Designed miniproteins, single chains. Designs and how they scored, part 42

Each design is a single chain, and the fold is of that chain. pLDDT is the mean over its residues in the fold that is shown.

## One batch from the design tools (miniprotein)

Design m1536
Fold by ESMFold2-Fast:
Structure m1536 (fold): chain A 82 residues (1-82)
Amino acid sequence: SNEELLKRIEELLKRAEELARKAKEKNDLSLLLRALVASSEAFLAKRILERNPENEKARELAEENLRRAEELIEEAEKELEA
């Protein structure tokens, strides 16, 4: 549902903000760029959903963009914790 996707987008944006904060503390440009890319993909997914709320194909594209951004953040978070 669009509500579930929007919730995932909001959660991803919070994770990306936290990742960017930690990246700045570590002066890790690579980590910061990954956080910014993930935020950009999350905003794109939100825009697709808001402009195309009844379009199933648009929802699928938004889900795919969100999934890729989530994977990027998850990988970056794992590197930060290691």
Scores: mean pLDDT 82

Design m1537
Fold by ESMFold2-Fast:
Structure m1537 (fold): chain A 97 residues (1-97)
Amino acid sequence: MEEIPELIPLLLDEDPEVRAEAARRLGELATPENALEILKALSYALADEDVEVRVAAVYALGEINKVAPELTTEPLKYLAENDPDERVREAAKEALK
């Protein structure tokens, strides 16, 4: 939880590798108590121009889904059906398992 305020600005970093790692780390820190805060922050990464950043954000949603599936099931279904890149769609399908 103390790391979340430090990771959120990194979702806007100029380096897509930094943005992807920040998204992954936020997902790994998810608890039932902070899941909504993390999900709101990840909205930036889910809309990212870089496919690897969106894949990392989907991975993070998969981690949130383990602790708060009510927040992530519908976003993951949407991404599995609608993301323009197959890698993001497949990652979202895996996150729903």
Scores: mean pLDDT 85

Design m1538
Fold by ESMFold2-Fast:
Structure m1538 (fold): chain A 72 residues (1-72)
Amino acid sequence: GGTAKAVADAVRDEMLREGVPEEKAKEIADKIRKLVEEGRFEEAIKLAEEEGFPTAADIVRVVKLRLEERRR
């Protein structure tokens, strides 16, 4: 859905801003997108943290919280 794409695009843009090569940024963003589409937000957050991108992990956390609020 549009949310998973928006998260992946934001994560990729942040990585590119930090000097990560385009191919690596795309690979990590694509993995995060798949996890977000499957509702596996904790695994997406962990992946971003393990790759050394706390800002990317925070983007995923914010999206998780917003989606959880919309389900209440």
Scores: mean pLDDT 79

Design m1539
Fold by ESMFold2-Fast:
Structure m1539 (fold): chain A 62 residues (1-62)
Amino acid sequence: GKILAKVTKDFTAKTPDELSLKKGDKVEILEQVSADKVLAKNLKTGEEGIVPSSVLEILSVE
């Protein structure tokens, strides 16, 4: 199933593997990379990258 989350605060990518996100964006969590990081896809842009799980709020699991 798909895990959907909302971005709760702006995040700016610091490395090429990270994804910049804006507060209010919706993302799909694709994989958990570590305890504090996930691979996510921005549903607005289709871009994928690593983001801190601390900036995400889980909305649904489908």
Scores: mean pLDDT 83

Design m1540
Fold by ESMFold2-Fast:
Structure m1540 (fold): chain A 66 residues (1-66)
Amino acid sequence: MKEELKKLAEEHKKSGEEARQRGDYIAAAQHYKLASEYFKKAGDTENAEKYRKEALEAYQRAADRL
C-alpha cells in the first residue's frame, strides 16, 4: 500500500540521516537512495528528488575522503 511505502521511505531517510551524522557517507548514500526510491513509488516526487540529491552528495563526500 502507499502508506507502507511512505513508512519505508521515512525509515530509510532516518537511517541515512543517522549514518551521515556519524560520518558514514557510504551508508548514508545507500539509505538516501532507498528512501528516494520508496518516495517515488509512493508518488512523493518532491521527497524522491530531495533524497536522490542527498544520496549523490553523500557519495561525493565519501569520494572526497580518499
Scores: mean pLDDT 83

Design m1541
Fold by ESMFold2-Fast:
Structure m1541 (fold): chain A 83 residues (1-83)
Amino acid sequence: SAEELARALAAGAEAALAGRAGVDATGSPRDAARYAAGALAAIGAALEAALRGQVEEVRALVEALPVSEEAKALALGMLEAMA
């Protein structure tokens, strides 16, 4: 569903940002894995939204989610790139 795609996209974006911050701070392999997994999950969700013709619906749902503004910006940027 569009709601599931929006949640997956936002969660992936948050995980990618948190993982990247951890790598930048300490070089942790665990944070590197989190960054990669989050980025791939977000890309997959954005691509699935585009393939289903649900980009506008997923965009509106992401904008309404209680996630960081940085995660929203990343998620919405990925959606725009895939559309």
Scores: mean pLDDT 82

Design m1542
Fold by ESMFold2-Fast:
Structure m1542 (fold): chain A 73 residues (1-73)
Amino acid sequence: SRAEMDEETPYVLYLAAGTSYEKHGDYEGAIEAYEKALEVAPEEEKPYILKKLAEVYKKAGDYEKAAEYEKKA
C-alpha cells in the first residue's frame, strides 16, 4: 500500500496539523504547518495547499498574501 512508508507521508501530517490549528483559530500555527506541507508535497498537490494558505491568510487578515497564493493555485 502507498500509505505505508512514503516520503510524502509528512505532507499529509502537516495538512492534518494545519487543519487542526485553523479549526482552533491558531492561524499562525496553521500557516506554518501548511507552508511545511507545501515544501514537501508532490507538485500535483501544491495547488490544494496553496488554496489552504490563501484561505488562512484571509482569515488572519492578510488579504495581500491571500490574493498572491490564490494566483499561484
Scores: mean pLDDT 77

Design m1543
Fold by ESMFold2-Fast:
Structure m1543 (fold): chain A 105 residues (1-105)
Amino acid sequence: SLLEKLREAIREYRRLKAEGKPPVDGAAVAQALVDGLRGITRDPRFVERVLEAIENAESLEDLRARLQKIFDEEKPELSSDMLDREGAVETVVALVEGAIEALKR
């Protein structure tokens, strides 16, 4: 499934990063997702929680619910004055959907 492809991309990204190698192909898509998440908040725990939600989600609907719960529980400090909490949630969803779409090709 598309979520499984995203999980594989994230695992490959982590492997290459641990080995000091540049991310390529699917791993580059995962890096773009992580970089986008870093643009929302400086809190590294938020990025980890989002990646864990992707690892454990059963569907895109389940993932969206998990993402909303992360924002409610973590209440991350947003890095942009123009990005409210609603816009931040929508940005995370858009980043994840964009990563999934990139992996379809």
Scores: mean pLDDT 77

Design m1544
Fold by ESMFold2-Fast:
Structure m1544 (fold): chain A 83 residues (1-83)
Amino acid sequence: MSPEEKKKAEEAKEKAEKALEEGKLEEAIEYAEKVRENGDNESAAELFRKVGEELAKKGKILESVAAYIRSVGAQLEAEWGLV
């Protein structure tokens, strides 16, 4: 990753974690996508998984499944590259 991309990923990760703590799950998804777009696929996968768990706890099953799918996609990019 370029130094600029790494910094943007770190800033987005911090904002996603704060949004998760505040229960702002839509904002957490937006920042997790920014983490992924800036090349930190491993952190993005973790964030999407956490969002999916919180959505499931709130009974938002369809949104939870969508977040888990995003988590799996980011994990595949991190481990094997985009297939």
Scores: mean pLDDT 80

Design m1545
Fold by ESMFold2-Fast:
Structure m1545 (fold): chain A 90 residues (1-90)
Amino acid sequence: MTATVKATVPEGQAPTVELVSGPDGVTATVEQVNDAGYTLTVTDTRTGKKAVVAFSISGLAGVKEGDPGATVEVTKEGDTVTVTVTLEVD
């Protein structure tokens, strides 16, 4: 099955993250790592499986570690960056 997580980063505001779809036990966190960069971590707490996605306010993103099958989409609308990650989970 899959889990889909969405992180939203408005310029100058705290990032938010939501589980769009997936089984209970999948969690996500978003952390600012520098002035232009963020890390989104999606974790299946039932198995310990995770995917870590690095992204920027310019709309660039890449999987840093975890499931190589994770799909990452990035959109930038005005001053807001949205990252959507889909992860294969058990």
Scores: mean pLDDT 74

Design m1546
Fold by ESMFold2-Fast:
Structure m1546 (fold): chain A 79 residues (1-79)
Amino acid sequence: MVDKELLLRAIGLMLRAIGLIFDAELLNNPEAAKLAEKALEKAKKALEALDKGDVEKAEEYLKEAEKYLEEAERKLAEV
């Protein structure tokens, strides 16, 4: 159950990051695009950690992904 919740959270963060990359490209905001790309990388690493059974690393990567998404959303809002 916990692992399934983390898996869904990682997938959700990946989808949000992809959407933010698209929005940043449309708004010509390269800083937001880079932050969203970092969020995608971290969410992907979280999925890899979950696949290996490393829940602690997965939670760490999910926190990093959320931080980068928040920064990307902030940069997009500055436009």
Scores: mean pLDDT 82

Design m1547
Fold by ESMFold2-Fast:
Structure m1547 (fold): chain A 63 residues (1-63)
Amino acid sequence: KEEDLKKLSEELMKKVRELNAKIQEYTAKADEDPSYRDEVRKVMKELAETFKEALEKAKEINK
């Protein structure tokens, strides 16, 4: 239903903003501790998975 797609879009945007904030935080911390670069990579992977899951959910809603 259209309402479900709107909710999915809103949740996706919210999650993307949260993950981007985390990327900025870990990037700043990486200046002090290079191990945080691995944390940035993990968050970027989570971002990619979030988009993939959103696409799968959109496909199911529009079936």
Scores: mean pLDDT 79

Design m1549
Fold by ESMFold2-Fast:
Structure m1549 (fold): chain A 70 residues (1-70)
Amino acid sequence: APPVTEEGILRALGLIYRGIGDLLASRGDLEGAIESYRKAAELFREAGDEEAAEEAEKKVKELEEEKKKK
């Protein structure tokens, strides 16, 4: 089995990138926010946190829709 410590680190990094995405979105940096949420979703999925990954993916879709309405 993979080390539990690595899973915990991946989840912590996912939370950090989600926070970065939230910050960038609040500043109107939609491209940076989308990239940060995509990275968070990937990290959460690797950590086995499917619910957190799905939430991050949902934010990506919402921001991509906003970007199209320029």
Scores: mean pLDDT 81

Design m1550
Fold by ESMFold2-Fast:
Structure m1550 (fold): chain A 55 residues (1-55)
Amino acid sequence: SRREELVARAEKLLDENRAKRPSTREIAEKLGVSPATLSRLIKEATGVTYSEFLA
């Protein structure tokens, strides 16, 4: 689904750029969604917040 595709793309971007610690806004802009939408999708898929997922 679109949600699963967006989460998978977000995880890939974070894995590739983790050392740079990209903001929610930066990743959301690359995916074409709002930061609020990305935060919700990550929490729904992983059970943790974006900040916790990045840590």
Scores: mean pLDDT 76

Design m1551
Fold by ESMFold2-Fast:
Structure m1551 (fold): chain A 117 residues (1-117)
Amino acid sequence: LSPVEKLEIERILNATEEELLPLRFIYASNVNKDARAYVYLGLIYYKEGNYEKAKEWLDKAIEADPDSAELWLIKGKFYLDQGKYEEAIEYFRKALELDPSNEEARQGLKEAEEKLK
């Protein structure tokens, strides 16, 4: 992910409920022009607690860029937060295969493995 994409992800993750609605409208309107809108929509729906829509859009983002370690990291976090630890482990491992230096993916993997005890 580019620095601009990383900043937007951080902005969405820190957004209030009131900020999420206009962001969702903006990215939904641009999804056919910019594949980056897929990951942003996935994060917005996740923050809203709509895990089904979050999964749909994140899967589209990964289909557009399957070699992005950051997208696999985000997917791992989505599954970890849902208590789906076995799937989270698979996705964090995928992120680490693509970027072995990703400390967030290593930490997520450790957390998911500890939860399966």
Scores: mean pLDDT 80

Design m1552
Fold by ESMFold2-Fast:
Structure m1552 (fold): chain A 71 residues (1-71)
Amino acid sequence: SLEEALAQASRFFEAFGRALKILEEEYPDLPPLVQMRAAAGVGAEAANQDRPLSDEEIRELVKKRVEELLK
């Protein structure tokens, strides 16, 4: 439904913004496009959850996405 789509979008953008802040602060040497790609991956994971992610969960997802992009 539209309401479900809006809830998923809200979770995506919240997690994306939080992940991007972590990436800018803790991984400043990553190119901006790589930071954006990692943040988008975290947002997509968050959109598939039925609840907001904790700060620890966001940080772990950031680490996982960075490791995947640096293969």
Scores: mean pLDDT 83

Design m1553
Fold by ESMFold2-Fast:
Structure m1553 (fold): chain A 116 residues (1-116)
Amino acid sequence: MQPPLRPAVPGTPEQQAKADELARAVREEAMKIPGVKEVRTVASATIDPETGEERVSVGLTVELDEKYKTPEQKEKIANELVEAARRAAERLGMEVVDTSVTIDGNTITIGITARL
């Protein structure tokens, strides 16, 4: 809901393919977590115009099983999702530089930014 920031330019098709690969790897790891019912992913790649640094960003929208109702259960799953994302990125040779987590009802949204 923030207006899009424009300090970086869109990545190349090859960089977008790496972002899509990270999204698939993260989704695979996330689906293994107990309480995760469904995972949707979006992926983007950007280049810093000043440094030439290549970054990929993956957003996860995770629907939880209805039995996972307490804040403590949701926070535990959110932490496991962040760690799953870090493991997936590291396996692909990427360094995670930023993570964000939002819990809204039965949905956990996770943002991950990684350096190529």
Scores: mean pLDDT 79

Design m1554
Fold by ESMFold2-Fast:
Structure m1554 (fold): chain A 88 residues (1-88)
Amino acid sequence: SENRKKLTELLMRVLDIPRKKAEEVVSLMSEDDINALLEMYEEDPEFTSRVLRKVFGPVIEKEKITKFDVGVAVGMAQIAYAVHKTLP
């Protein structure tokens, strides 16, 4: 999908990783996960870039990346976003 391509390019830029690694990570995401991360980036690119580096940094260093690893990272990013934007 177009959003999948957009997130792949975003992860390459933000995490400074090759296309193959970004595609591997994005292939393990649901469409809801992809849309959530893109929405976060559109709302606050600096905050989102920092969060993505923090939650995906350890994930991209693994020899084998699992759906569980990616799901946890996306969940952590969404919690960070909710705290940052929802709590006054």
Scores: mean pLDDT 87

Design m1555
Fold by ESMFold2-Fast:
Structure m1555 (fold): chain A 115 residues (1-115)
Amino acid sequence: SELIRRAETLIALGQGYFKQGDYEKALEYYEKAIELGSSVDENHPLVARAYLNAGEVYAKMGDYEKAIEYYERAIEILPNSKLAARAYRKLGEIYEKMGNFDKAKEYYKKAEELL
């Protein structure tokens, strides 16, 4: 649909700002992509991608609680996918940074099982 194409453009803009280190703008565009994509289908693969990308922004900003929430939402939308494998790997990285090595190992294992 036209709305899904617009949401894809918003993700591309968010990725551009993320590469420039403008995390606030990256997040703004990813959140707009989530809102627009979810208005069509909240379980659309594009919505899962926007959650994964927004989670990465939150992780870069040190907001690990929101990063975890957004990665878990991406997995919920697209379980048993390459995107879910990427989200599990990122969850492992966050738990490792938090010093929870047991949870980190569990998530890394889940990521490997999907590859």
Scores: mean pLDDT 91

Design m1556
Fold by ESMFold2-Fast:
Structure m1556 (fold): chain A 80 residues (1-80)
Amino acid sequence: SLFKKALEALENGDLSTAASYLTAGVLQAIGDIIEEELAGKPVSEKTRKLLEHLQRAIKALNDGNLEEAKKHFEEAYKLE
């Protein structure tokens, strides 16, 4: 899991590795949305909740709140 690897990197203080895994995870989630849209499917509740947690995690990281970011990435990981 990309989000699990991102969390482990954050816990180890490796922000560059964490950012890389977070970027990959976000791109994968966006890819899933594009695939659902192209298939004519509405965005699933699971996908919507995943994005909401990723958005909150990114905001928390930008605000320097690493504990809040970790909580939201843990919730995103549970939704994979």
Scores: mean pLDDT 75

Design m1557
Fold by ESMFold2-Fast:
Structure m1557 (fold): chain A 79 residues (1-79)
Amino acid sequence: AEELVKKAEEYEKKGDFEKAARLYTQAASVYWQKGDWEKAAEYFRKAAEAYRKSGDEVNARSFELGAEIAEQKAKEAAA
């Protein structure tokens, strides 16, 4: 998961926001599968921002909702 994040950061730095968004989405999915809702939310938000920068508003909105769901699950897990 951390390797996916580092690759996403590299593509972001190069201005390849579409590839960065896909890698952040993969990282978020890995953390989601592990039950790490806090990190899943973080990387869904990074994916949403990268999709916005690439002009993909539909995917940006989709992953913003994914982050909100992960944030809610994190709160439930902490209770």
Scores: mean pLDDT 82

Design m1558
Fold by ESMFold2-Fast:
Structure m1558 (fold): chain A 64 residues (1-64)
Amino acid sequence: SREEAIEEIRKLIEENKKRKDVSEESIKAMEEALELIEKGEELTSKDPVMRAAYKEMKEYIESA
């Protein structure tokens, strides 16, 4: 379900926060992208890291 997909992404973000090889910028992009998707808001950022995170998460959630 959509809710289960969101929870799985949330767990992945938490796991990534524990990794020393994942940048703070990447973590922040993932968190912001997930928040926008949860609120049903569109991404307005032109940042490629944010756009990639938003696209991947949205596709995953919508396919669940």
Scores: mean pLDDT 79

Design m1559
Fold by ESMFold2-Fast:
Structure m1559 (fold): chain A 55 residues (1-55)
Amino acid sequence: MLVRALSDFRAVRPDEISFRKGDLLEVLDDGPGPYWTVRVGGRVGKVPRFALEPV
């Protein structure tokens, strides 16, 4: 599933990845918690789901 970033995000934890507003991210795990696992350019990590929208 592909989503678009609504805002910039700066990773502060080792399991997180950074992105910029407008980036397209591939969702690998969309569980019910506040973080989803995504892939961006070959990197995999956790991002806050509230900063993403489906495309």
Scores: mean pLDDT 81

Design m1560
Fold by ESMFold2-Fast:
Structure m1560 (fold): chain A 64 residues (1-64)
Amino acid sequence: AVELLTKVKGVGRALAQKLIDHFGSVEKIRRASPEELTSVPGVGAVTAQKIISDFEKVFGPHSP
C-alpha cells in the first residue's frame, strides 16, 4: 500500500506512487537495492536509505 511508503520521512504521496508505479508492488520495493531505488525519479541516496531503514522497522531484520 502507498500508505506504508508515506510513513518514511521525506517520502510524500507523489513519490510513494512513483515507487509503486516503477516496481509494481510494495513487496518489490522492499526487495529493491539502494541502486534500484535511486533509479526512480525523485529518489536520492538519502531517501533510498530511509526507505530501507523504515522497512526494517516495519518488517524487522530479514532472517531466513
Scores: mean pLDDT 71

Design m1562
Fold by ESMFold2-Fast:
Structure m1562 (fold): chain A 58 residues (1-58)
Amino acid sequence: AEPAAPPVLPANLKNSPVPFEEYQRIAQEVADKVRAGEITPEQAREEFRKRLAELEKK
């Protein structure tokens, strides 16, 4: 019961041309790569941004 919560911007992703479900899918794929040790968290953030930009371009 904590009323002190900051505004949740992700809830407003409905304004994005990309569905929230696509966002979660990409986030999971990138997180899986970090978990497997394939890439660093820094590289994961770059790849996540790149994938989102490609989807929003369409």
Scores: mean pLDDT 66

Design m1563
Fold by ESMFold2-Fast:
Structure m1563 (fold): chain A 73 residues (1-73)
Amino acid sequence: NVDLGLEYARKGAEAARAGDYATAGKYFEKAAEHFEKAQLYGLAIDAYEQAARLDPSRREELEKRIEELKKKA
């Protein structure tokens, strides 16, 4: 799942550069899910933090998930 996590992070960065922040947030959230499944908690936290910044409507839910992951990192 690392390769897929990296691919979604790349797509998120591309969407953000294009100004499509909602799509960018979605891709970073998918990247984080794949990093989490790979137990790469630091990368998962970073990706969830990027997703929360890009989509503030998701911030509360993602911050809760980040806090749980910090206990494992």
Scores: mean pLDDT 85

Design m1564
Fold by ESMFold2-Fast:
Structure m1564 (fold): chain A 71 residues (1-71)
Amino acid sequence: EEGKELIERAREKIEEGDVTGAVELALQAASAGDRKGAAEVLREAADAAEKQGNTLVAEGLRRLADEIEAA
């Protein structure tokens, strides 16, 4: 329940271009037990970072998503 709300807020941050805010909310969702949702949002944030020209940030976020999903 709380994890789902955090994921929805994280997606709003991605739409606003706030990659940092989206990552913070995704990590909170993972801590609340929604690792799958957090990983999905981190990949969406990575796509947003790549569109902004931040390829290294995008690569880092995709790796973080894989690690959270694997845990």
Scores: mean pLDDT 83

Design m1565
Fold by ESMFold2-Fast:
Structure m1565 (fold): chain A 72 residues (1-72)
Amino acid sequence: MVRVLVGVRHTADLDPAEILAAARAAGARITGVRQLGDVLVLEVETADPAAVERALAAVPGVTAVAVTPVPA
């Protein structure tokens, strides 16, 4: 398991709960959530950051996804 910060840019019409559901369905454990304007920032623990990024990018209304390592 690795810990990463995921920034998800989304449209105003998208319920943030759909982003959280997609991350969980991809096997991520969500440890932190913060909304910053049109960007939802998730702190997650996952075995596969790339799978989480792909799952979030596939959500209708998501316009960009960025994954950043969280310092130990």
Scores: mean pLDDT 83

Design m1566
Fold by ESMFold2-Fast:
Structure m1566 (fold): chain A 59 residues (1-59)
Amino acid sequence: SAEAEAAFAAGLEAAARGDYEAAQRHFTLAIILDPDNARIRAAARELGRRARALQPHPS
């Protein structure tokens, strides 16, 4: 859980910087390490939606 907490914190920091790809990777790791944590799942889901909206790069 300490490792999951560190990953979650890293994800929040990345999201605050606008680094949605990095935040998504950190949140994914946190979910794997702490799958019962609904807060981490909710944060990852919300970020995933934002990342998908930005994922298409027009040019």
Scores: mean pLDDT 74

Design m1567
Fold by ESMFold2-Fast:
Structure m1567 (fold): chain A 62 residues (1-62)
Amino acid sequence: MKTLILVATSEKALEEAKKTAEEAEKAGFKVIVVKAPTREEAIELGLKLKKEYPDATVAVGV
């Protein structure tokens, strides 16, 4: 199953991630949306999730 991972560091980035998630779910993707308090933590979290889901596309809103 193809996975899309969206990491947001702000409320605005989270809102954009939710819009992207809706489109991706319509296309048959499994979407994971996570919030991180800092840009560094967002990048680290995205990289860790990419290792767990090798077919995943990762987008970080920092």
Scores: mean pLDDT 77

Design m1568
Fold by ESMFold2-Fast:
Structure m1568 (fold): chain A 71 residues (1-71)
Amino acid sequence: SLEEAIRMLESTIAAIEAGDEAAALAGVRELQKEGVLSEEEANRLIELIRQRRYDEALALLRKRLAELKSQ
């Protein structure tokens, strides 16, 4: 559901903000599994998180969250 997608995105954003790489990676994988993120978007986010490029990862996730909330 849209509500579940928003909650999952917010949880993944919170994990990155907390520096919890394991939770952030798990969140991105779940977002891909549920079709909230494409395979390309998920792979890009995984690499950004692994490289500790958190500002860039947050920007992409926040953009996706805004898209869902604007429906």
Scores: mean pLDDT 87

Design m1569
Fold by ESMFold2-Fast:
Structure m1569 (fold): chain A 58 residues (1-58)
Amino acid sequence: SMAEQQALLEQLEREAVRLVLAGDLEGARALYETAIERHPELREVLERGLRSVDALMA
């Protein structure tokens, strides 16, 4: 359902933010890459998150 997809995205974003704040940019990047592979239907939103992490690593 869309509600379940939204809950998944919110949980993923919280985990990604936690990793970024801890300085684990590689972990945050891997989290988004894994999520895209498991949830290709959410790729557009997840790729935006991945690009944000990549910008911090550049």
Scores: mean pLDDT 84

Design m1570
Fold by ESMFold2-Fast:
Structure m1570 (fold): chain A 97 residues (1-97)
Amino acid sequence: SSAERSRRAVEEDVERLEEVLEEAEELAEKAKEAIEKGDLKTYSELVSRLIGLLLRVLASALEAERFDPEAARRLREALERIRELLREVDEAAKKAE
């Protein structure tokens, strides 16, 4: 059923949370380096990928709230971390003149 598929997708996303957060941190660091070097194309591509991760984790968090409050909590904590990384990247871009 669609509900069973949604549950499996959430379970997989929760199991991969550490990897997702490590990828998000790497993308944020590379985006900061790119903007400091004036590489707007690489910066844009990396920021787009980081936003993609944010949206994926958000979708999983919203779905998890329907059947697994603990999974939803962990996914929301990951969302807040990715939002913080995006804020840091934006601040670096503003300082890059």
Scores: mean pLDDT 85

Design m1571
Fold by ESMFold2-Fast:
Structure m1571 (fold): chain A 79 residues (1-79)
Amino acid sequence: GPVTKTATLPDEDSVAYVTSSGPATVTIEGDKKETRTISPGTESFYLGKRAGHKAGSKVTATAPAGSTVTVEVRPLELP
């Protein structure tokens, strides 16, 4: 079956990094729902108040069976 990874947005403006070995569908759900299709590789998504996302919002990436998918959410305030 398809490979699914989910991460939760912290209570800070953040960036989600989604890395997939195959084409993947990324859904971001909270106060706003957003769905994007990404090519193999790494794509970044800004998850902040200005984008309408709040703490507890979910980032879900789904790719075809046999793919490797990672989702990493990082605060914007990194040195």
Scores: mean pLDDT 75

Design m1572
Fold by ESMFold2-Fast:
Structure m1572 (fold): chain A 67 residues (1-67)
Amino acid sequence: DARIAELEARVAADPDNAQAWTDLAVEYLRAGQPEKAIEAAKKALALDPSNVEAKAALRLAEKALAA
């Protein structure tokens, strides 16, 4: 997926970009990769604990792994 590759390159170049980590978590979740979505969402929340989209992505990814 070109979008995931673009976001992976972005977080590699700027690992403190909370929005890029959030976008990456959402794209991993859409791609059916909940383990990677959890990692990206946790990184986003470490940078911006108030990010509601990252919190939602983390919860959904954790639920997907439990099922």
Scores: mean pLDDT 84

